# Designs tried in a protein design run: designed miniproteins, single chains. Part 13

Each design is a single chain, and the fold is of that chain. pLDDT is the mean over its residues in the fold that is shown.

## One batch from the design tools (miniprotein)

Design m454
Fold by ESMFold2-Fast:
Structure m454 (fold): chain A 71 residues (1-71)
Amino acid sequence: GVEELIAQLSSADPAVRALAARALGFSGDPRAIPALAKALSDADPRVRTAARQALLGIGGEEARAALAAVE
């Protein structure tokens, strides 16, 4: 479920975090937005890119606000 994917954003493996961000983007579930917003500041650039793409895919006001906040 979405909660399991959100938990995977905290994985020690950046490949797992990037896949989780991508999967959350495909889900389109706005419950993922706060966790994806945090992932925009991830140490690994692959995770940051996946989180940005996921938020763009989910869309809407909350997702756009999250993207604007990390300018």
Scores: mean pLDDT 85

Design m455
Fold by ESMFold2-Fast:
Structure m455 (fold): chain A 127 residues (1-127)
Amino acid sequence: DLNSQRIRAALAPLGLTFRKLVENNSDKETLRKYLKLLLDIALEFGIISEEEKEKLLKEAEKSDRDELISLITKLMDYMQNKLIERGASEEELEELRKKGIELALEMGTMTEEEAKELEEKIKKALK
């Protein structure tokens, strides 16, 4: 439905960044950095608590690369499911999308030009 499409579109920059990091065989330190930034976003949008964030960060410290990939995948699925379950405003999803693009820029998986192109594509998909 349109709501599920909007939520998937809002999470697209985060998902695309994660995919690129995995495809580029990024090291565990790079994956931990991504996870930390993803957790910051999840906390900001009320998807997880401070306690859950601390627990996941401690798990990440002990995790190898494959375990980190699994942990990030589960967190991404959890974020999507929570947003679908509780609902999200169009304004909240737009801010989430912007935070995802900022994360992609910080991780170096996206240029400012690519970010603008993605925003245009997402706006067209939400019609």
Scores: mean pLDDT 85

Design m456
Fold by ESMFold2-Fast:
Structure m456 (fold): chain A 64 residues (1-64)
Amino acid sequence: LEPVIEKLKAYAPLCSSAKECLKIVEENKEKLLKMSPEEARAFLLEQGLGEVVADAVVAALEEL
């Protein structure tokens, strides 16, 4: 998840709160790794992440 966190830092300005976006991903990292890309995207959107940020997180998780 370190590569995902590093990518998220680049997208921090697109979050409503960079700290909240990172916290959501870190707190749910194990769950996100077990989800399909579609499930992970939907979950992140429900947590309040913007579509661009959610898509970037899902893409980074798929690269792992």
Scores: mean pLDDT 69

Design m457
Fold by ESMFold2-Fast:
Structure m457 (fold): chain A 57 residues (1-57)
Amino acid sequence: SIMEAARAYREALERADVKKAKEYMGEMFRQQAKLLRELGADPRLVETMEKIAKEFG
């Protein structure tokens, strides 16, 4: 879930693990894209979110 990814991101930041923080940020965008797709959001918005997620890992 987005909340679990956000918690993991915070924990990675507290440990100064930049690589893990980036991976968890990517996971947050992937979960958001999935939720938006399930809600029938604009396909262009979903595609943009998926591309952003890929940039983070």
Scores: mean pLDDT 80

Design m458
Fold by ESMFold2-Fast:
Structure m458 (fold): chain A 67 residues (1-67)
Amino acid sequence: MDEEAQRVARANQIIADGLAAQGTRLQAAGGARTYPTLEELGDALVAMARASGLSDETVAAIRAALA
């Protein structure tokens, strides 16, 4: 049960970090940058999840949520 709660919390944190990074890019763009594609954002989130030591099941859930 704790493990499931931790997986959800970590997934939410990774999504929040991704959105914060996107916000920084939007602010820096000022009018001249291409926004990341959904695929690029998905790949970055999956890479962060793997780097954070999340299980393959949690990584698969993040991929499914982004599809």
Scores: mean pLDDT 64

Design m459
Fold by ESMFold2-Fast:
Structure m459 (fold): chain A 62 residues (1-62)
Amino acid sequence: MKKKIIVKGGTVIKDGEKYKLQPGTEIDLTEKHKLTIEGNKATIEDPELNIKIILDDFEIIE
């Protein structure tokens, strides 16, 4: 998947630790990322890095 996500509000979970994402953070989606969209929220999972990103506000650039 060749999409870019611009974060306006979200959190990264890595190894059980939570980190707030700065607004304007860019996430490049690749074929290894699992994207789930539920209403106005998105979840991105990277199993190789053991990272889960939860987005409360975002934009998708194609």
Scores: mean pLDDT 77

Design m460
Fold by ESMFold2-Fast:
Structure m460 (fold): chain A 81 residues (1-81)
Amino acid sequence: MALARAVTELYRARAEEVLDEIEALLAAGDTAAAERLAARLLAEALREAGLGEAAELLLAAAEAYLAGDEERARELFRRAL
């Protein structure tokens, strides 16, 4: 269980730093940049867990959502989960 502990600790440390950056982008009104950063953080965590396909689908879903294609975004999110 050492790997699970190490991944959790690295994710926690990374999440704290990235959450500060996401909050700064939201405060600046850059919602699109905040959404992309959140999607990248989740995609990195999924790749570290060995879920590379789910990570790619999540990134594609976020870009579709930001492009205004809500239907495609929902389909890709369902496939990622």
Scores: mean pLDDT 70

Design m461
Fold by ESMFold2-Fast:
Structure m461 (fold): chain A 92 residues (1-92)
Amino acid sequence: GEEARKGAEEAKRAAEEAGGKARARVEGNTVTIEIEGASTSGQFAALAGAVAAELQGAEAEVKVEGDKVTVKLTGPSPEVAARGAREVAKSL
């Protein structure tokens, strides 16, 4: 829903402000955040955000490939997915 899109946009903005290039997608109850050009500290920040998202009730999948980090957050509702995306944004 609308809230998941807002959370995804906040995470994208935080990643871009941290010096990376970011993309965010919302599909139902799933928010996917892709960060390119992530530093090692940026990669750890994304992992910390994913853990924080799980504490909000989302299921987090994190994939690291070189300097590309993909965080996939799936909640029982779009609102939970949005909260998870905001936790990722806050950690970046």
Scores: mean pLDDT 78

Design m462
Fold by ESMFold2-Fast:
Structure m462 (fold): chain A 107 residues (1-107)
Amino acid sequence: MLPIEKAMELVNEADRALLAGDFEKAIELVKQIYDLGFYPVAAELAEVILEKEPDNVEAHVLLGRAYLKLGEYEKAIEHFQRALELDPTNEVARKLLEEAQKKLEEK
């Protein structure tokens, strides 16, 4: 069973949400694209959200997660650090930052 059709549907829905300025819906859809394993597409859509809302904590965490899966550890660290600068209580961003730093040290 191929998740490609579902990913394409979610991308089209995310594009509509972005055009409508519904960034909460766009983030939800990008999380679903990420969960399906389409990390490059999830990263591109999260970048579009951040172009419009540069201080969006969830979008920074989501972009960092995508970069972490793509092996782009330094970029992942930058976005998790930014998320923690915006929300120091974000436990998810803190744990993912520690994971990305460990992965960078292992390379």
Scores: mean pLDDT 87

Design m463
Fold by ESMFold2-Fast:
Structure m463 (fold): chain A 53 residues (1-53)
Amino acid sequence: MEIEEALILMQASVALQAARKEGDKKTYEEIEKAIKEGDLEKARELVKKYIES
């Protein structure tokens, strides 16, 4: 459980950095919002879609 949270936050950080660098504001904001809301499941899904696309 806590390992999953740490993994999600790590992957989210990488995805946020990549989206920020590319100017992908939409994806950046969606991931950031999910993290701020504590919706780690949504953050995980968004990160996975982004880095796997």
Scores: mean pLDDT 74

Design m464
Fold by ESMFold2-Fast:
Structure m464 (fold): chain A 81 residues (1-81)
Amino acid sequence: LDEALAHLREALEAAKAGDYRAAVEHLAKAHEALTGERPSEEEIEEALEEVEKLPREEIVRNIEANIAALERQKAAAEAAA
């Protein structure tokens, strides 16, 4: 979770800067950290193409929602221990 959260925060900063390639690459690293499954370069390019069609505010909101969801998941796991 900590590694995935770090990558999501990097993706958020990249998206805020308008660097959508860096944002998608950091999102891919977060996905790998959570699932153990690395997205292919083709999947990354497809994700970049779709992200470039969205307004920046929507991209930022989606990443912030993912960060909040993982932070809640981490807090729940810590409370269960």
Scores: mean pLDDT 78

Design m465
Fold by ESMFold2-Fast:
Structure m465 (fold): chain A 67 residues (1-67)
Amino acid sequence: DPYTKRAQELLRQGRYEEALEEARKALRIDPNNLEALRTEIAALVRLGRYKEAGELGRKLDELLQSL
């Protein structure tokens, strides 16, 4: 989807806060979007927001177990 791809591009550019916003837009459309979840986690880690990254990592693990 365009939001996840934009988020990944922004993450590569070091624009972590904007990457976070775009990943969150993708997740509003599909809360189970694994690529968007991974991208939000990566952006949060780069921003030093480790608690939020850990909370999403737990959700990602749950989704992977359901596949």
Scores: mean pLDDT 84

Design m466
Fold by ESMFold2-Fast:
Structure m466 (fold): chain A 58 residues (1-58)
Amino acid sequence: APTPETKKKAEELRELLSLEPEQAEELAERVHKAKEKYNLSVDEILELEKELVKEIKE
């Protein structure tokens, strides 16, 4: 399960990107798995997710 810090950052990003609450939980899980699998920081993964959403949403 993602840490409370990861969940909080995912919720903040959800508000900035106008995502659904369920998407914030999925984002937190994806970030947690990516951190474990690729040894990336939470901030690096969230920045990548933010850029991808910006490309879709403008």
Scores: mean pLDDT 69

Design m467
Fold by ESMFold2-Fast:
Structure m467 (fold): chain A 97 residues (1-97)
Amino acid sequence: SEELRELLERLRELLEKIKETENDEELEKLFREAEELYEEALRLAREEGDREAALEAARLFLEIAMAVLEKTENKELILRAIGAALRAIGEILDLEL
């Protein structure tokens, strides 16, 4: 759907912004926005039965979590990013099986 494509495009934009972000406050805000968009993209992809879009959302969210881990030394943000990466990996495995 168009809405799902727009959500995936916004996730790609957030990934690029996160890669360019240098402060933890902005990184936290961008990551929180990505978490919300990912949940919405997964919900919509499941509702529409779009496995390919669900896989793309999970892969993008994994890349976002990994980018956050590379950029931050904040313990709380590190733990959240690890949790996010594990959730995304779980979804990828479920969708590929």
Scores: mean pLDDT 87

Design m468
Fold by ESMFold2-Fast:
Structure m468 (fold): chain A 72 residues (1-72)
Amino acid sequence: AEEEAKKYEIGGEQALAEGNNKEAADLYAEAGKYYFDAGNYEEAIAYYEKALALDPDNERAKANLAAARAAL
């Protein structure tokens, strides 16, 4: 779970460096999902918030952020 999350973190950083905010947001949301599945809700929240900062219309990140906050 953590190993997979790091791959998506790196992918998100690369997409952001290339100016692709939507792809970076999708990759950060995927990283957040892996942290959520691992029970690391604080880290999941951080990545969902990063995703929404780049793409405020990302409905998946929005819904998953609410779920992660409720799980604390």
Scores: mean pLDDT 82

Design m470
Fold by ESMFold2-Fast:
Formats: C-alpha cells, structure tokens, sequence
Structure m470 (fold): chain A 59 residues (1-59)
C-alpha cells in the first residue's frame, strides 16, 4: 500500500508540474488512487499528501 501511495503521489506531482491549471484531472487521479488503496491509513496518507501538493500549487 505504501508502494501504491508513492506511485500515486508521483503521478499527481507530474500532473501538477505538467498542467498546473488542470486541477480537475489531478483530482480524478487522486480519487482513482484512493479507490485502489485498501487500508484507511494509506487513504489518509495519500489524501494529506495530495492536499499538500495542491496547497503548493496555489501558493
């Protein structure tokens, strides 16, 4: 599950760098990644890390 989180975060970072204004596409990737995770701990970690990425983009 950590492996899936790292994979999802890497993809989300790539999307933010490639298309910083495409938050809808980024959100879809994040949602799909959360769906693939089985543990609540993993889902929480991905959600928190994803929020951090978005906050950096807004700054």
Amino acid sequence: EKEKIEKALKELEALLKKEPDNLEGWQKVATEALKELESEEAKEELRLRAVELVAETKA
Scores: mean pLDDT 74

Design m471
Fold by ESMFold2-Fast:
Structure m471 (fold): chain A 62 residues (1-62)
Amino acid sequence: PSEEEFDREVNLALAEIAAAIGVKSGATPEEILEMVRRVTKDASPETQEEALRIAEELAKKA
């Protein structure tokens, strides 16, 4: 796998974990998105955008 693919996979996994923790702890959707933005701050804009989309979807299912 490429270094770019690895970075994307890691950041998406971090987003899912952060969102899951936020949902379980009763955080608001805004708090969950801020947490995900923080953990993916060093990702490419495209990867961070995808991570935030995943977080939004997970927050809506709570």
Scores: mean pLDDT 79

Design m472
Fold by ESMFold2-Fast:
Structure m472 (fold): chain A 93 residues (1-93)
Amino acid sequence: KIEELKKLMDQLAKLLEEAGLPDYAKSIREEGERFVEAIEKGDKKTAARELIHLTFIGLAAAVELYLQGKEELADKVRELTLKISKIGDELLA
């Protein structure tokens, strides 16, 4: 599951870079690294906070893309973000 999560976070960051949102992509990579580190250390409290932050960043990026009229890209960003959130929650259980 952690390998699948890393792959999804990389896919999301790359999609955001392609979408012209490099600052959002960088934030996903940085928060993703912090989430993985917290999980590996058994720090579930920190991991939960980082997962919430990751989810907000991804959804904010999707909103930005909707406002730009990039609906299909926004839908894909939203879908990836929600899948990351779900798998992250499963890792915290």
Scores: mean pLDDT 85

Design m473
Fold by ESMFold2-Fast:
Structure m473 (fold): chain A 61 residues (1-61)
Amino acid sequence: SPEEELERLVSEVLELAKKAGIPQGVIDEILRGIEYLKEVDPELALRTAKLIRDYLEKKLA
């Protein structure tokens, strides 16, 4: 489901952000933003989480 996919992406974003050395305050802000988008625009939440994951994967390569 889209909700399960978003949960998986959020977990991936959290782990990648920690590995990339992103400050916890910034990680918390990102996660809050995704949570807000999930409430008001679930499709945009999913796209945003994917974008952040892809960016972090590229940063760690």
Scores: mean pLDDT 87

Design m474
Fold by ESMFold2-Fast:
Structure m474 (fold): chain A 61 residues (1-61)
Amino acid sequence: SAAERLARAQAQLKLADEAEKDSRAHAARLGEVDPEKAASELQGALAVIEAIKQRALAEAA
């Protein structure tokens, strides 16, 4: 049902939001020592997280 698809999408979006918070916290800590590596790792993590969010939104449609 549409409600089941929305519930699954919301669960995936929550996981993506948590992953983004964790990735940003990690990048902030790493950035104190190696800002270029922190930026590179964050960009990679955010790209994966964005893909998860897009998949979740498509599933909800």
Scores: mean pLDDT 86

Design m475
Fold by ESMFold2-Fast:
Structure m475 (fold): chain A 74 residues (1-74)
Amino acid sequence: MKPTIEEIEEWIDKRYEEAKKLSPEERVKAVRDTVQEVVALMKKYNYSPEEQARVIRLLGEKVEEMVAEVEKEK
């Protein structure tokens, strides 16, 4: 079954919130795995360019937030 963009966004948000509770090393792995899974979904299913751009933007924002948090911890 093809996930909706809303379902993918909710899944990304849930993974991100769970990742915040992990060690820095485990957070990096969780982010990498999430990005790989989303890319695989985009390749497997026919999403519109707008839907793909929306998901990529959300992923970029979440990655940037995690990088900023790591930099502040130093």
Scores: mean pLDDT 76

Design m476
Fold by ESMFold2-Fast:
Order: structure tokens, then C-alpha cells, then sequence
Structure m476 (fold): chain A 99 residues (1-99)
């Protein structure tokens, strides 16, 4: 069996978030916003409810890590870009509720 579209999107999100965590302290605010936009696009592709919840938790954990390593402004730039770039209202509301 080939990986599902959801498994591929989740794996791509995990890689994106790992890059954001590792390099946040070296990224500009604009680069952090682009990472947030990429995370939002991958989250919007997920169809499975449990994977959406897992992805939201990973995004919030990543924002918390960025806050500790690169500061609050960097974390806010990343997280606000995720929220603003999400196209699916139901996913956006789940993320807001998890905050």
C-alpha cells in the first residue's frame, strides 16, 4: 500500500515544523511567516479528524519552541501566519479552540 495523501501531508508538515524549530533563531520574521503559511497549506490538505488534531498540537508545540528559542515576536509571526493562511473555517476554529 502506498502512503495516503493525509500521511504524505502530515510527513511534509513534520519536516516543515522540524526546519522551523531548528532554524527559527536564524530566520527573519518574513521567513517565519512563510513557514507558517506552508504549515497552514499542509494542515488544510488533511481529511482525517485525528490527524488534523495531531497536526494542530504539533503546530502549537512548534510555536512554543520558537518562543523559547527565537522570542515571542518570532513565535507570533509564525502562528499568526498559520491562522491567517488557513482556508478551512472548521480547521481554523479547532486551532483557535486549542489555544
Amino acid sequence: PFPSDDEISLSMLQITLAVAKRFAGKMSIEELKEMGKTAAKLLDKLKNEELIEEAIEMILETAAYIAETAGKEAADAFLNAVIESLKREEVKEKLKKAL
Scores: mean pLDDT 87

Design m477
Fold by ESMFold2-Fast:
Structure m477 (fold): chain A 64 residues (1-64)
Amino acid sequence: SDAEKIAQAEKLLNKKFKNKEEAIKGAKRVIESAEKALQEYPFLAPLAEEAIKRAKEALKILEE
């Protein structure tokens, strides 16, 4: 089950993770960095919003 959740998160984030904990940290980092980028560079909104959406989907899969 964890391996399947990690694989789905890797597909959403286009990145490989060695375990579930690293995948959760990775998803959270994407959200944090995208939110910070959006505050400083509002013209990046479409890219930041898509990254946040995919990372939140990954986090739901990993934590639920």
Scores: mean pLDDT 83

Design m478
Fold by ESMFold2-Fast:
Structure m478 (fold): chain A 66 residues (1-66)
Amino acid sequence: MEGKRLRVSAMMLVIAAKVEADLGDIETARRSVERARELAERVRELGDEEGAEEVLEKVREAEEYV
């Protein structure tokens, strides 16, 4: 349960980062990406490696925007 909540939160942060980058707030976008990556690592530690990989793919997409 907790891992699924972290995964959803991480994905929301990735979406936020892309919006923030599009608006020109690069510093906030970078923080959102960093936070999403931290949550993805925690998801992996909880045993959801597939969920972590999905989030990390979205993080890589967001990093290209920043």
Scores: mean pLDDT 79

Design m479
Fold by ESMFold2-Fast:
Structure m479 (fold): chain A 64 residues (1-64)
Amino acid sequence: SLEEEAKKLSEEIRRLSEELGEDHPEVKEKLRELAEVLEQLAKENPEKSETYRIAAEILRKELE
């Protein structure tokens, strides 16, 4: 599911951030992937749409 994919990406981001640092290009790439998954979750889950949308927006701003 997309929720499982988001959890796996979050765990991978955590590990990569610890190993390479938060500003590493590989971490930034995984953050973009997570933002895309969260945007998809917002479309598919109306009850949690605002939460997922805000989370995705925060990640997108961090990537700018």
Scores: mean pLDDT 81

Design m480
Fold by ESMFold2-Fast:
Formats: C-alpha cells, structure tokens, sequence
Structure m480 (fold): chain A 74 residues (1-74)
C-alpha cells in the first residue's frame, strides 16, 4: 500500500541518518522536489542540508542535479 511504501522509506531514511534526522529530512525533501521537477525547491532544501552538514554527498548530488535541471528548463 501507499502507507507501507511511505513507512518503508521513512525507516530507511532513519537508518541512513542515525546521526541527524534534520539533515536527512532536508535531503529527503530535496530529493522529493527534484523528482517532482521543482528544481528551485530541490535547491532550497539541499542548501539547508549543506548548512547543517557541508560534506553531505547526497545533498551535493541533489544540488548539482537541480541546478542542471533549472538551467535546462530556462
């Protein structure tokens, strides 16, 4: 079900982000916005994650992809 998929993703996120739920929440929001084609939202949340963890590779990756998507759209 949709609820089971969402719950599974939350549990996986919690496992990967055991050191900081806030960083993980921003990374997941950035990924969700990127998947929806909201490149500006993806950039905003990826930058918030990097403010908390400047070395976060997932946030850096999402930021790069979102910037590429924004340039391609315009």
Amino acid sequence: SRAEVAEGNLRLSERLLEAGDEVGAYVMYAVAHLAAGDYEGAIEYAQKALELDPENEEAKFVLKRAKEGLEAKK
Scores: mean pLDDT 73

Design m481
Fold by ESMFold2-Fast:
Structure m481 (fold): chain A 62 residues (1-62)
Amino acid sequence: SEESNKLAREGGEAAKAGDKEKGMELMMEALKKTIEEQPLSEEEIEQARERAIGMVDKFVAE
């Protein structure tokens, strides 16, 4: 969605700026919005959470 895309973008920008905590919070909010729009299984949520954490770590390293 537009809202989840905005949150994910802001999270990525915060992580690239070195604010890992804010980047993680915004990425988790984006995931929450995605789950609200499209139901996911517990396994899919866990996998998506792991991917979001990995993305934040990668963006901080850039």
Scores: mean pLDDT 76

Design m482
Fold by ESMFold2-Fast:
Order: structure tokens, then sequence, then C-alpha cells
Structure m482 (fold): chain A 59 residues (1-59)
């Protein structure tokens, strides 16, 4: 739902900020996924949040 997507986007943004600050991409992916799940996102949205954070950390 919209709340789960918003939670996943927030988790991805937070983890991406850590990635830009030098956190390894694998760690930013795991962080985004865990934060999204804890905030109520489903596994699919959490996985997507992880991928987005990983991509930012790789850039």
Amino acid sequence: GAAGRAAAEKAAAGAAAMGRSGMPPESTQLLARHEALEAGADEELAEEAGRKAYDVAMS
C-alpha cells in the first residue's frame, strides 16, 4: 500500500545517504531492506529499497 511504499522510499533514502558517506554497497542494501521491513513495508518493497540504496552507493 501507499504507507508501505513511503516507508520503503524513506528507508532507501536513509541507507543511500550512508552509502554516499562511505558505507559499502552491500551494507547499504542490507540496511535499507531491514529499515523498510521494520517500518512495515512488505518483502518486495524492502528488496526494491535495498536495490535503490545499493545503486546509489555504487555511484
Scores: mean pLDDT 83

Design m483
Fold by ESMFold2-Fast:
Structure m483 (fold): chain A 61 residues (1-61)
Amino acid sequence: HMEETEKEIKELAEKYGVPEEDVRKLLSGDLRERQKALAKISLKKNTDPEVKEVAKKILES
């Protein structure tokens, strides 16, 4: 389980251009940490104003 998860984390981090730490937080049991990780990924992937507003609000929390 853990060995497989570490490989997935590295691959996702390289694919989306985000730090491995942020991907680990995305997979954590803490809802707030997962939301912040998703917001960071969304800001890099999308330029849509609506997506940016939602991501900014999550990061401000």
Scores: mean pLDDT 66

Design m484
Fold by ESMFold2-Fast:
Structure m484 (fold): chain A 65 residues (1-65)
Amino acid sequence: VDEKEVDRALGDMYLALGKLFEEKGLYQEAADSYRKAAEIYRRAGDVEGAQLAEKNSKLAEEKAK
């Protein structure tokens, strides 16, 4: 399996985890999960995924305050 594909799948998992935490009202955990997803997407070269995850992370962080 390509390392880039594995990293993208990891990013997708953290993005899904962030959404789950957000649905539960756990905005701090959601922001952390989205931030991790963004880092992984950047490592995979998925600029669009990284931008989406960063936006979701910032929004969740604002809701946590």
Scores: mean pLDDT 83

Design m485
Fold by ESMFold2-Fast:
Structure m485 (fold): chain A 68 residues (1-68)
Amino acid sequence: SEIEKEVEEILKEIEKANVSKEEILKGLEKQKEAAKQVLENKELNPEGVEEAKKALEIVEKVIEKLKE
């Protein structure tokens, strides 16, 4: 699936970056919050809703994998 492929690509980039898990999780939580803000203001930015939903799902899946 497209979401699974994006999650795997992000996880590979995290491994290459050699950054701490805690720092990565903090960055992902920030991205998650940004996507939620777009979704909460869908009437102001309807064009971004589909992209924000996809981004939110990807970020949530990456967070899940990192916490395993």
Scores: mean pLDDT 77

Design m486
Fold by ESMFold2-Fast:
Structure m486 (fold): chain A 64 residues (1-64)
Amino acid sequence: DILDEIRRAAEEGDAFAQFALGLYLLYQGKGDEASEWFDRAYELDPNNYGARGYLRRNGEKPPE
């Protein structure tokens, strides 16, 4: 289903899928797991996902 596709894409390094999986996990109350996926998305695409990623890391700013 769509969730399995998102997990697969996230594992393959799709930053959007990683961010989407993070949001899903956050909605399920799994904040620690969600933050790991947000950080992964930030590392792959900091310009689009930096606001969530570096907020979780509390003080690190996006490169640009």
Scores: mean pLDDT 68

Design m487
Fold by ESMFold2-Fast:
Structure m487 (fold): chain A 60 residues (1-60)
Amino acid sequence: SILERAELARELDPEGTRVAEEVGRKLRAIGDGLDKGLAMVKAGASWEEGLAVAAKAGEA
């Protein structure tokens, strides 16, 4: 399972796991920013405005 693999990874490489978790958080923030930007465009904003909001929300 994913949980078993995550626990094994923490045991074998704690530092690499920490870095991977940080990267995962940043990637999720970028995804959330993209979703927000797309929702704005669907609501009537321009693609340039949507992309600007997505970029800003994705900043760590």
Scores: mean pLDDT 74

Design m488
Fold by ESMFold2-Fast:
Structure m488 (fold): chain A 57 residues (1-57)
Amino acid sequence: EKEKFIKEFQEEVKKLGEVSAELVYEYIAKFLGLKSPEEILKLDKETQQKIRDKVAE
């Protein structure tokens, strides 16, 4: 489900947090099954906020 899925990709983002933000967004897009990082902007604001919070830490 969505909540469990978000937790899983947050772990992946944590591994990439040491690289540039651009690469992190690319990986998140791939992990979410999106075609490109720009597709993240089409996600609901709740999901976008969780991504931003995870990347920022």
Scores: mean pLDDT 63

Design m489
Fold by ESMFold2-Fast:
Structure m489 (fold): chain A 67 residues (1-67)
Amino acid sequence: MPELSDAEIKELAKRLGVSPEAVRKVIETLREHGLRLTAEQLEELAKELGVSPSQVLEVLGELLAKE
């Protein structure tokens, strides 16, 4: 599974202006969906976690960039 280190999570959180805990919750929820979300699921996740859909997409992009 694609994975970010604690250092990468902290850097991403700082870049997005959210807490590292929020980034971790986004990662865990994205993994639960197999990194595949509909536009509606993406918007619901963003609303539930108090982040923007673009911030969720940024986290998804970082996960997909990992090998």
Scores: mean pLDDT 75

Design m490
Fold by ESMFold2-Fast:
Structure m490 (fold): chain A 70 residues (1-70)
Amino acid sequence: ADELVAEADRLEKQADEAEKNGDYKTAIELYRKAVELYGEAAAQADPETSARLIARGKELADKMKELEKK
């Protein structure tokens, strides 16, 4: 479970770097992958941890929509 969160966190950090470099397409692809992994981690987590991971995934999904407009 923690391994999926760690991988998602790594992808989110890589996406943040791509976004800072103006590489919005790469950032969107990396955020999408992170959202998928947070969702998988949420499916096997306790209810409180699951809710937190789902919320994080939604925040990244909203960020992706904003980046698609740039």
Scores: mean pLDDT 82

Design m491
Fold by ESMFold2-Fast:
Structure m491 (fold): chain A 65 residues (1-65)
Amino acid sequence: KEKVEAVEKALEGKTEVSRGELEEILKSLGFSEEEIEEILNYLATIGDPLRFSRGQVLAAIEKLL
C-alpha cells in the first residue's frame, strides 16, 4: 500500500512516462531490481514496451504487490 501511494505521488501531473523514467522512479522509491523487471515486463505485455500511461503503471503495481 505505501509503495503504491509513493508511485502515485511520483507520477502526479504525468499522463505518461517513458520506460527509463519509470525505472528511475521505482529505483528511487526502493523497489528491488527483480520487482522493477517484473513490473516493466508486465507493462510491455499490455501496451507499448517503451512508454506507459499513469493508469497502466498504477494498475500493474497494485496487481504485483
Scores: mean pLDDT 79

